# Designed miniproteins, single chains, part 7

Each design is a single chain, and the fold is of that chain. pLDDT is the mean over its residues in the fold that is shown.

## One batch from the design tools (miniprotein)

Design m222
Fold by ESMFold2-Fast:
Structure m222 (fold): chain A 66 residues (1-66)
Amino acid sequence: SEEEEKKKLLEEIKKVLEEKVKLEGEKVKREAESTLIRAEIRSLESQKKLLEKLKEEIEKLKKEKE
């Protein structure tokens, strides 16, 4: 019975460790995905600013042509 209790305890420890590793892995994955999403948002914001600048340059050129 002591051997059975030891076996049950080791199985419980194994389950807890497996759950911890899974949760840590999911956290790292979510943080990586969040970082990529933030980079995409920054890229899109930069593209928007470039488009606005180009529109201003075109408008200036139109006024100079008149």
Scores: mean pLDDT 81

Design m223
Fold by ESMFold2-Fast:
Formats: sequence, C-alpha cells, structure tokens
Structure m223 (fold): chain A 63 residues (1-63)
Amino acid sequence: SALRAEGLAHIRAAREAAAAGDEVAAGRHLGEAWAHARALEAAGDTASAAALRRELLEVGRLL
C-alpha cells in the first residue's frame, strides 16, 4: 500500500538522519512514520501497521 511504502520511506530517512547526528530530522521522520502506522491500523491493515511499529521501535533504540 502507499501508506506502508511512505511509512517505510520515513523510517529509512529517520535512520539516515540518526546516523548523520541529525536528531531533529530523525524525530520528525519517526513522527511521520508513526502517523502512517496509525492510518494503516485505522484502515484495517493491522499487519502493515504492526510491521511499521516493529521497525519504528528498532529505530527508536538509535536515539
């Protein structure tokens, strides 16, 4: 789905920002990815939402 693809793109951008030491950009991208996970859950795509949440928790460990 487009929401899943966009959420994953934000997670990738958050990882890149965190690796570069840009915590502000990393936090912004994590927030966008969390919004996409919530939108997927609201749409009934619980599997894609769970996949995004798993990735988000992994990236959160880098901050």
Scores: mean pLDDT 84

Design m224
Fold by ESMFold2-Fast:
Structure m224 (fold): chain A 68 residues (1-68)
Amino acid sequence: KKIERLEEELKKNPSGELYYKLAVAYMLKRDFDKAIEYAEKAKSLGMKEKADQLINTIESLKKLREER
C-alpha cells in the first residue's frame, strides 16, 4: 500500500527524495536489489550522502544473509 503510493507520486513528480523513500521501503521489505536500484536513482538526483549510506547498509545486510 505505501510502496504503491510512492510509485504513483514518482510518476507525477520524480524526485531524489521519493526515490530515497522507495529505496528505504524496499530495504524494509528485504528486496535489496530494488532498494539499491532506487537508492542509485536518488543519488543521481542529489541525495548522494543519504543514498550512499543506504547502499552501504543494504550491501552489509546482503552479506549477512550469505553468511547464515
Scores: mean pLDDT 79

Design m225
Fold by ESMFold2-Fast:
Structure m225 (fold): chain A 107 residues (1-107)
Amino acid sequence: GEESRELVRELGDALANAAKTFPPEEVERTLRIFVETVRRLASPEDAEKIQELADKAVEAHRAGNRDEAAQYVKEIGDLAAEALKDVPPEEITQAMVEAYRRLRAEE
């Protein structure tokens, strides 16, 4: 519902603002958390759409086009919010933490 949509949208907006100052590696890692969360809780199709935008965001960021990267991150947040709107906020938070832990274990 609205609470899940608001949570994910606010997280996306926070990441979009952070993307202007964060290293590319940190932006890429955080976007991977969004992709994995949507893949697990929503659908592979929605996850693939978000992954395509994530790749564009990382490419723009690495090219120095930070405002363009931030726009892609906002679009990712909006798509993730819509995909996860019917998932309880607690389940979204747990899935994001689990995705973060898995990505950390790969390093």
Scores: mean pLDDT 83

Design m226
Fold by ESMFold2-Fast:
Structure m226 (fold): chain A 65 residues (1-65)
Amino acid sequence: MPRLRLTARIYRDGRLVAEVTQEGDEVDISPLLDSLPPGDYRLVLTFTDLETGATETYEADIHKP
């Protein structure tokens, strides 16, 4: 039974350029990040605990070489 839902949104210059939603005990956004061209991005991660329904949002600036 999946425990987590992750929605990853990636923005460049204030525009949404990529979005993925994954459910499971382990979530991996590496393929999404690897698909992006080099540049500076804003990453917004929303995690949902599927047992409790609690949600947490994390934001980070990322640089892809």
Scores: mean pLDDT 76

Design m227
Fold by ESMFold2-Fast:
Structure m227 (fold): chain A 62 residues (1-62)
Amino acid sequence: SAKEERLRELIKEGTEAVVNGDYEKAIEIGEEILELKRELGASEEEIQAIEESIEQLKELAK
């Protein structure tokens, strides 16, 4: 599906942002992944794990 293809693209972009130390961009991408995962019916456990990852990136961006 188009949403699944977009998710794969976002994961690649987010990984690249983290590798490059661009944590602000990684946070933005992570939030878009979170929204898309919710739309795709991801489990509560998966959603919480993504939220926790975003919080860790926010600490690194300080």
Scores: mean pLDDT 86

Design m229
Fold by ESMFold2-Fast:
Structure m229 (fold): chain A 72 residues (1-72)
Amino acid sequence: SEAERLLEEAERLLDEAQRSTDPQEQARLALRALRLAMEALRIAPKELIPRAIGLILRAIGLLIDAGYKEPV
C-alpha cells in the first residue's frame, strides 16, 4: 500500500539521520521523515496508525537532539 511505502521511506530516513554526525544533515533527514510519516498517517488504515505515530515521535526526538531551530 502507499501508506506502507511512505512509512518504510520515513524509517529509512530516520535510520540515516541517527547515523549522521552533522546536526544540519540530521535535522534535514528527520524533517523529511516527519513529513512522510504525517502524510502516511493521513491515508493509513487503522493497523498502520501506531507505526506512523511512532515514526513521528522518533523524528521529533531527533530534531530536538539535533538542536533544530525555527528560522528567525
Scores: mean pLDDT 83

Design m230
Fold by ESMFold2-Fast:
Structure m230 (fold): chain A 66 residues (1-66)
Amino acid sequence: EVEELIRRALRLLDEGAPLEEQQRMVAEVLGMALGLSPEEAERAVRTALSAGVSLRQILEGVRRQL
């Protein structure tokens, strides 16, 4: 479930997938893990990035909370 999405998202980051795909997958992980709507999840990702948190750090943080 969430762990599988995290692995897929990390793989997209490692493979250098388009930034839009990376952000969308990370937002999906956050939405599922935190019970956020798609819009809320996208805002959360943007807020974290603007605060200097990387997409990888977001994913690792979620993974450690599971």
Scores: mean pLDDT 81

Design m231
Fold by ESMFold2-Fast:
Structure m231 (fold): chain A 57 residues (1-57)
Amino acid sequence: MSAEELAKQARAAQEAARALGVEEAARHFDTAYRHALSGDAEAAKRGLDEGGRAMGA
């Protein structure tokens, strides 16, 4: 998955987490988005995984 695609996924996930009031997940997805913007796909993937766990997935 490209860094651009990871950034889009992280942003969508962050908006969903914010809408649901899951602050921990929103923080992880924000971190993933920042890493994706810097081109760090591995760190972005880790942030997405951590956010997903916080969402109960």
Scores: mean pLDDT 81

Design m233
Fold by ESMFold2-Fast:
Structure m233 (fold): chain A 76 residues (1-76)
Amino acid sequence: MDEEIDEAIIIIMLSVGRIHSTDPELRELLEKALDAVSAGNYDEAIEYLKKAMEVAPPEDQPLLQRAIEIAERLKA
């Protein structure tokens, strides 16, 4: 339970760390997603992750999709 929450946070952090884009909008969306996950607001986290997907380079999108899947599982 808590372990899966930590894993989602780690994957989002890895996405931020691996993104070579200097786009501050993408970084803000990822920070908001991390904040929402930490607050237990998984619906909001998923929304921010989906918005991040729209601006992220194709190479970073698989990591963001993984984070969305994990956040959705935490709701179920």
Scores: mean pLDDT 70

Design m234
Fold by ESMFold2-Fast:
Structure m234 (fold): chain A 60 residues (1-60)
Amino acid sequence: MGLSDEEMLAAARQLVASAPEEAKPELQELRDKLEEAIKAGDRESAERYFEELLRKFGES
């Protein structure tokens, strides 16, 4: 929907850095899964992990 893989990963890293300490472990796990999906060329999984990361950050 408009973000490149590099943009999603950069945004994910910023969200993790800005999150409350209590939320960081969960968001770090989602960021790691996003990075793995990007490396695998799995755009669909990368987008799903990014959406989950945004959702979890919003719940924090």
Scores: mean pLDDT 80

Design m235
Fold by ESMFold2-Fast:
Structure m235 (fold): chain A 75 residues (1-75)
Amino acid sequence: AREEAERLAREAEEAFKAGRLDEAERLAREALALDPGNARALRVLGKLAAHYQERGDTARAAELQALVAAARAAA
């Protein structure tokens, strides 16, 4: 449901702010599975991709960027 997706997206945002990056990614992906157009989840995944890129995790950053781009193209 959209409401559940929004709850998961908010939890992902809080996890990201707390530095719990793996949890933030999992929650944001779950939110997108329920609502592929969830703007908050896409924003969190974009921020995670940028953070991983800055940390040198280029493969993970590329995966998240591709996911965000695909979701936006489908919207």
Scores: mean pLDDT 84

Design m236
Fold by ESMFold2-Fast:
Structure m236 (fold): chain A 68 residues (1-68)
Amino acid sequence: SLTENLIKALEELLKTVKNEEARELLKKAIEYLKKGNYEKAIEYLVKAMELLSEEERKKLEELIEKAI
């Protein structure tokens, strides 16, 4: 499913992200996606993007575009 693909992509991204605050926000986004709470998932994903490096943000944008 779309949701399963997005969760897997975010879990792979999480392995490469070095910023601990961004990691915790990505973990929260994944948790809310698994619960079907898309509003909260998007909220945490946007917050994580603000803490990511330019390279990490581009990777996340590509993953979201590919999943949606």
Scores: mean pLDDT 81

Design m237
Fold by ESMFold2-Fast:
Structure m237 (fold): chain A 78 residues (1-78)
Amino acid sequence: AEEEREKGEEAEKKGDLESALYYYVKAGDKYFEEGKYKKSSELTEKASEVAEKNGDFETSEQLKKLSEELKKLAEEKE
């Protein structure tokens, strides 16, 4: 999870938005499986922002909604 987050941040700094999106989504999924819903929400929100910067507005909207649901889950479970 943390390693995927770091790879996402490095890709974003290089302007590799496709790799950044991939790693942020992967990090979010891993945090979710670990029960770390707040961190999962944060990474999913970063993935949404990267998708928007890459012109993928449909994926950005879907990830934004997922991030909001994960944020609610974090408030209930953590």
Scores: mean pLDDT 82

Design m238
Fold by ESMFold2-Fast:
Order: sequence, then C-alpha cells, then structure tokens
Structure m238 (fold): chain A 68 residues (1-68)
Amino acid sequence: GKKEKREELLKLIGEILRLIGEEYDLKKELEKEKDEEKKKEIEEKIKEIEERIKELMEEMKKLDKELQ
C-alpha cells in the first residue's frame, strides 16, 4: 500500500544522498589531482555516479506521483 511505497521512497532518498556524498568526495579529489590520466578516471567515476543519481531521481518521481 501507500506505506510500503513511502518506505521505498525513503530508501531511494537515502541512496541518492549517499551517492551525492561520493560525488562530492570525488570532485574534491579531482580539484587536488595533477595527473591528467587520473583526472579522467575520476571524471568517469563522477559521470557514473551522476547517471545513477538521475536513474534514482526518476524512480523517486514515479513513486511520488503514485503517492499523490
């Protein structure tokens, strides 16, 4: 029911916040990195996290519509 969907929404929010934290840490590493090859590796990891956040935000929007 609606309670179960709200629990799923809270889990998605928690995962999104975790990924935002990981993205923040990687962006800080990118600012300090001087090696161009390592910068590319960090940028690729950031891109993967941003894509995952986007997917989770779309799932969150779907659940929010079902709760309204």
Scores: mean pLDDT 83

Design m239
Fold by ESMFold2-Fast:
Structure m239 (fold): chain A 88 residues (1-88)
Amino acid sequence: MSEEELLKRAEIALKNLQKAVEEGDTVKANASALSVADIARKLIEKGLYETAIKYAEQALKLARSNPGVSEETIKRIEEVLEEAKKKA
């Protein structure tokens, strides 16, 4: 996957998470939050640490605002964010 394709996927996943949180769709919010975490990890693998931090922080804020997003999902985003910050 190209860097450009990965960035586009990150924006789509974050937008989907935002919409799911706004709509109160717990299942979609949890799935979208995990998608952002997975994409952020791939951004770290590409050396795009600042971009990974940006998306992970936005996902964490949205996930924490929805009581239906699981603690395991939140922890996964936090772990990716910590890894990105450590490498930046």
Scores: mean pLDDT 82

Design m240
Fold by ESMFold2-Fast:
Structure m240 (fold): chain A 88 residues (1-88)
Amino acid sequence: SRWEAVGEAGAGVAKGAAEGAAKGGGSAETVAAAAIGALGAALDAGLAGADAEEAAAAGAEGGRAAAEGGGERVAEEAYRGALEGGRK
């Protein structure tokens, strides 16, 4: 179903955002924020009618924004990781 696919995409981008934020040198708090931001943005997009691919893209942007407190490198790595996680 669309909701199951959106949920899987959200989980993937959250995991990827956390892995990326950690790779960028983010603190535990920033890594958690990246995961939460990515998941929240993906689910919000799904509620607005997005498919899994659209939800993954929104989630990656949410993960980046949530990781900004860790600096540009951490935010960029969170975004890249989220995009990779959202693909599978």
Scores: mean pLDDT 89

Design m241
Fold by ESMFold2-Fast:
Structure m241 (fold): chain A 78 residues (1-78)
Amino acid sequence: MLLEEVGRLAAEAAATLDEPTALKVLSKVGDAIGAYLAGDYEAALKYLEEAIRIAEEAGSEKAVEALRRAKELVEKES
């Protein structure tokens, strides 16, 4: 399922980050999933872009790549 793959990618991203940054990323991905389930695809993509920005500021290329893949999956199914 799309949400299972998005959750897996979010967990992969979080594993590369320190705890405070990982929690911020996971919070934004949770907001994105909530928006997606409500049918607000623009908000879902915006929250994923915020998660990507947090990962970029943290300097984790692996987290950025995982979150970009999650965003692409949401865009494809929207």
Scores: mean pLDDT 86

Design m242
Fold by ESMFold2-Fast:
Structure m242 (fold): chain A 71 residues (1-71)
Amino acid sequence: GEIRKRISRAIATILRGIGKIFDGEKKLEEAKKNGDEELAKEAKKMIEEGKKLIERGKEELKRIDEELKKL
């Protein structure tokens, strides 16, 4: 049903966020080795976007948990 789809989407969003943080951290390491300030800024943005995706997914899972506890 709808709740199962919402759980799956929330988990997928968290996993995408984790992936963005991992990719961003790799880019940040590369930027530091090469002195690339623009790549470093891009990498930091990717890490922050990844953190926001994780938080969004966690908030959705919390909402679903609260809805289920009222049944």
Scores: mean pLDDT 88

Design m243
Fold by ESMFold2-Fast:
Structure m243 (fold): chain A 66 residues (1-66)
Amino acid sequence: SVLEEFEKKLKEGADPEELIKEVVEKEKKRFEAIKDELTVEQYIAEKLRIIGLEEDLRLVAEKYKK
């Protein structure tokens, strides 16, 4: 999953802010490439996931700041 890959890279010493930008940009590009092939339900689900993705990644990064 995107969150598992993000967590693994954080544990390997990646900068959280740079990694968040990289992951969000990659997912936005993936979505743009496939959006016209998605059903309405799939489009809504993916769009909502991407809208919440930056915050979700920040929450994962905060957990590992201790």
Scores: mean pLDDT 81

Design m244
Fold by ESMFold2-Fast:
Structure m244 (fold): chain A 55 residues (1-55)
Amino acid sequence: GEVIRRVAMHDTGLTEAELDEIEAARDEAELRALGRRTGMSVRQLRSLREALRNG
């Protein structure tokens, strides 16, 4: 939900558009590409994607 998105933006400095890309990522290859752009680990991105989809 929106609360999880706001917390993630505050904690990571990511934009809403970047959070949308993370939530939409279908596989680990897409998460690795996002990790190279954002500086986040694939593990962090997997956890964030799960939180965004389940909140």
Scores: mean pLDDT 80

Design m245
Fold by ESMFold2-Fast:
Structure m245 (fold): chain A 73 residues (1-73)
Amino acid sequence: SLAAHEAELLARLRAERPALLEFARKSDDLELIERAAERAEGLAEQAAKEGLEETAALLREIAEELREILEEK
């Protein structure tokens, strides 16, 4: 079901989020961090269009955190 698919995506995103943010904080590649934020934003828009509301919300949060990290550099 769509709900089961979203639950799996959310579990994966939640598991990967800490490592992604730590990588971004320690990385000197500002372009790579910017591209990661843009990708997360694009994926959030796609998830919202598909009715994956929780996935879209989490991806927007990740994108915002990546942009905050970028601004702190």
Scores: mean pLDDT 87

Design m246
Fold by ESMFold2-Fast:
Structure m246 (fold): chain A 64 residues (1-64)
Amino acid sequence: REAELQQGIVDHALTLYTVEGYSVEEALESAEKAAKALVKSGKLTEEQGKQAIEETKELLEKIE
């Protein structure tokens, strides 16, 4: 469940960058916003939210 939520954050940010033409910064902001919302609602821990953001950042940097 939590792994699916983390992957959803990553996949959405990658789609914004690769398909929708968002910048790396804009895609990362989307991931940060989604992670914060899920942490606030108790669906993810703070650690899981940070992991999703870091994974998104690393993947965006690799494809840039």
Scores: mean pLDDT 78

Design m247
Fold by ESMFold2-Fast:
Structure m247 (fold): chain A 74 residues (1-74)
Amino acid sequence: SLLEEAEAKLAEYEAQVRANADDPAKVEAIVEQANAYASEVSKQLSEEERKRLEALMARLLHLADQLIAAARAA
């Protein structure tokens, strides 16, 4: 389903963010790509599916913020 594809794609973005944890600029670029993707896909999802995608995106944003802060502190 489209939701399953979106969840898999967000998992790929999470892996990319983790792989680039030492590069804040690249993490920011990956997050921008993930946000653009999620925004576009959400237009084709039901209200319930959108809430699931929004929750996954919120978790990705939180992870990215933590990694960026840690990298900039180092």
Scores: mean pLDDT 87

Design m248
Fold by ESMFold2-Fast:
Structure m248 (fold): chain A 66 residues (1-66)
Amino acid sequence: KGREEVYEELRRVLEIAYELRRQGKTDEAQSFVDEAMQIAEEAFANKDYEGGVEKLRELAEKARAA
């Protein structure tokens, strides 16, 4: 259950990063991808899927504001 939700929120951040890259914000997009991957890795390592989902949602809001 929780793993699938982390993957769904990770995918959202990656989609936003793709649009940022299309706008020429390549370094900002890569930074969001790197942070999202780290959050997902920590969530899987610690089995803190709820915390991972929350952090990824906050990251997605920051990426949308960029």
Scores: mean pLDDT 85

Design m249
Fold by ESMFold2-Fast:
Structure m249 (fold): chain A 70 residues (1-70)
Amino acid sequence: SFYDEVRKLFNENGEKLSNSEEEEFLKLIEEMKEKIKELAKKYGVPQEDLDEILDILEKIKEERLEELKK
């Protein structure tokens, strides 16, 4: 399912999301965003469900950038 592929993507990138420097982290977020969009098209996911997942990714981005400032 779409959610299984998204979960796999987060699991495979979890270490990098937690340990990457700002530049590599921002690049990873953009790459994950594009992959999630492609998966949504593949599985015919409603825009609302896609937007919810992208909002989660944006929250992860904001939280990590705050940690990197400390």
Scores: mean pLDDT 81

Design m250
Fold by ESMFold2-Fast:
Structure m250 (fold): chain A 55 residues (1-55)
Amino acid sequence: MTKKALEYARKGDSEKAAKYLKKAIEESTLETREEVEKTIRELEKIDPKGVKQAL
């Protein structure tokens, strides 16, 4: 799900990027926490406003 969030953010689809980011956060476990945090940081560089809406 994190990969889809990044893909949609790169395409400029902030709404879909936020949707997939929310799903990644909801389904995240302690094992996937690092990957989710890394994805949030990359999304903040691409679309910081969209990330604020998702979080």
Scores: mean pLDDT 73

Design m251
Fold by ESMFold2-Fast:
Structure m251 (fold): chain A 71 residues (1-71)
Amino acid sequence: MIKAVVISGLSKEEAEELKEKLRKQGYTASVVDRGEPSVVVTGLSEKEAEELKKKLEAQGYEAEIVDVSKL
């Protein structure tokens, strides 16, 4: 099952910067406006999503793992 990681609580500028940073690291990242700017990373396995979530939370971001079908 393909998982995604959603990072919320960002300004538009912070979302664009995080998107570019994650893309440079080889992730498929996009900015989505769902009332507030969020960064969505798709195409992840469950293990890759858990690892990315922990890495982002260690950097002070709010990150959640979601099923791609619920995006």
Scores: mean pLDDT 78

Design m252
Fold by ESMFold2-Fast:
Structure m252 (fold): chain A 100 residues (1-100)
Amino acid sequence: SMSITQSGAGSVPVGGSLTLTAKFSGFDFSSYNVSWERQAPGQGPVFVASISADGSKVEIAPDVEGRFTISKDIANKTAYLNMTDIQPEDVATYRAVATK
């Protein structure tokens, strides 16, 4: 079976930094694109960032551009969302998703 284990969630002051980690199991991780979504209370899920299967293409949502980065460690089957200069609008539930 395929699974995703997420960690790194926590509380930070406004202007602080936090890295979210998603570890993938049962995937051929090198063949999957990874995206991060967020969902605030009372709202639907919103795109945050994505990285292509080979790591060559990165897309960052305009609202977090310059503050958030995404990376992928293919050997360790792990994806990271590095969040800097965290603002009140960034308070949400975050989820990593794998697609082909």
Scores: mean pLDDT 79

Design m253
Fold by ESMFold2-Fast:
Structure m253 (fold): chain A 66 residues (1-66)
Amino acid sequence: ELDREVAIALAEIYLAIAKNLESKGDFEGAVEAYRKALDLLREAGAPEDYIRFVEENLKKAEEKLK
């Protein structure tokens, strides 16, 4: 439904939000933001390398949760 370029732009915004939340120690919020970014990147058909990079960041954030 979203234009591909718009979906990628939204994913970049969610990635910025996730990194900001990580810097504040809000790993629960960061995980949710990374998941939103991943959903948008997958919908947009983003490059696999980019998707894997975000998946790795999500995994690291999840590992910091209790």
Scores: mean pLDDT 83

Design m254
Fold by ESMFold2-Fast:
Structure m254 (fold): chain A 78 residues (1-78)
Amino acid sequence: LHIEIAELYEKLGNHFDAGLAYEKAARIYEKLGNLDLAINAYEKAAESYLKAGNHDLASKAYKKAADIFARNLPRYIP
């Protein structure tokens, strides 16, 4: 499972590969329509990239989470 693999990488101190694993999980959740899980996984990927010192990838992951959230705003909001 992609999340379990990402958690293992984090325990090993391999934050960059943890970020990649979370990002893969996020893309799969997005394809399956599990948007809440996709948002959470992109946020975890961003956090892992920040720990790895890769601010560019962290920024991209946060932008993915924000985009998914924006696309799922209720139609009844202002």
Scores: mean pLDDT 79

Design m255
Fold by ESMFold2-Fast:
Structure m255 (fold): chain A 56 residues (1-56)
Amino acid sequence: MRKAIVGVVDRNGQLLGVEEFDSAEELAEKYGISRGTATKKFEDPDPRTNPIVVDE
């Protein structure tokens, strides 16, 4: 089973950390994003190109 390591950034684009997910659905549920967006981030989890933005 392939796991994705996804970058998480704040509102200013600063890297806060990385998280490991087993599925795009788990990623979508945790951060409240659409399944389409989660799938793209899961397939290309590079924190520099498609990070998850959180409000800190």
Scores: mean pLDDT 64

Design m256
Fold by ESMFold2-Fast:
Structure m256 (fold): chain A 103 residues (1-103)
Amino acid sequence: GSLAEELERLVALVSKRLSPEAAAELNALLARALAAMATPGSSAALIEALRAMLDLLVANLSQFSPEAAELIRAAAEALRAGDVGLAFQHLAELTRLLEAEEA
């Protein structure tokens, strides 16, 4: 799927593990990320939205399995290092893990 579809899928899966308040905040950040993806020249806004999303997930690591928590940390570290591609690879692995945990 597209990057937008992958983020929407991830947010749907992680929202099930968060409080209603944290899930609402995450969905607001997703809306910001999707708006940035639709706007030419807004890569900085996309990166800021992704950082905020990952910061929220790091703050809520106790809601996830140890395996999922490690992927969240790895994605956050990659993004801090400026490796957006690696961050998205870790998030794609997180999505697959969360889907497998629900099966």
Scores: mean pLDDT 86

Design m257
Fold by ESMFold2-Fast:
Structure m257 (fold): chain A 99 residues (1-99)
Amino acid sequence: PKPAVFFPVEALKKMLELVLNEASEEELEKLIDEISEKYNVPRSYVQSLLDLLKGLYEQDRETVERLLEELEKGEKEGYKYAALTVDESGFTLHLLKEE
């Protein structure tokens, strides 16, 4: 299993919004490139996270909506970074402040 990778809250929020809006493959590929270049994260990590979120959306749309709401709340509370992990217990959002 890969270790949790922290992304800027804005980047993860954009990924969740595009997944919930059923964005085209072209829009998703463009987002992967933009996040990878802007935040110096390997493209493969961004792709893996998007694939995970797409799979979750197909199985449980309500969980994707909940994760977006939790992320938006964290952003309002000053959290700048977030990571998403998945195990047998489900999906967990981890929030981090780097002030």
Scores: mean pLDDT 76

Design m258
Fold by ESMFold2-Fast:
Structure m258 (fold): chain A 80 residues (1-80)
Amino acid sequence: SALEEAREALERAVAAALEAAAAGDIAAELAAGVGAGLGAMQLSIAEKTGDEEMARRAAEVARRGVEEAAEARETGRMPA
């Protein structure tokens, strides 16, 4: 279901944020953390309203956060 996909994507974003935090990568932590936070809010709305489109958006936002965290690690521009 869209809610299950969103939950899985959020779990991945949270894991990415925690991994980045452990590594001292502030840029990656913020990217994954923002994706996880926005995705969690959208998932909460989807669960309360039954809006499957909102659940899909939550999954997309969480996946984007993971993607941006990977890009931040690749560029290495921010001091840890």
Scores: mean pLDDT 81

Design m259
Fold by ESMFold2-Fast:
Order: C-alpha cells, then sequence, then structure tokens
Structure m259 (fold): chain A 60 residues (1-60)
C-alpha cells in the first residue's frame, strides 16, 4: 500500500468505528475522545478524526 492508501484506509476505519459507537448510543463527546485517540495511534491528525466523526454523525 502507498502511504496515501494506508491513510485513506485508516480514515475509513475511524469513520466505521465512530458510526458504530454512535449507533450503540455513545455520546458525541465520548466518541470524539475515542476516535481522536485512534487517529493518533494510526498517525492521523485530529482534523482527520473530526472529519470522520462529522461524517458518521450525519449518517447515524
Amino acid sequence: LTPEEERAAARDFLYRRALNLLKAGMSRDEVRKQVREGARLLGLTDEEADEAIDRAWKEA
């Protein structure tokens, strides 16, 4: 995988995780904390984490 492909896969993973947590009834603040932690571990920025959360929240 290219670095760009790895980054895209990581963003998709965070989006899916955020969506699942929101559907499970977790608060947006708690989801934000968990997804941002995941982003840092995957080498993504907080901005990328916030984009994934915003997308998931609109689709939840």
Scores: mean pLDDT 82

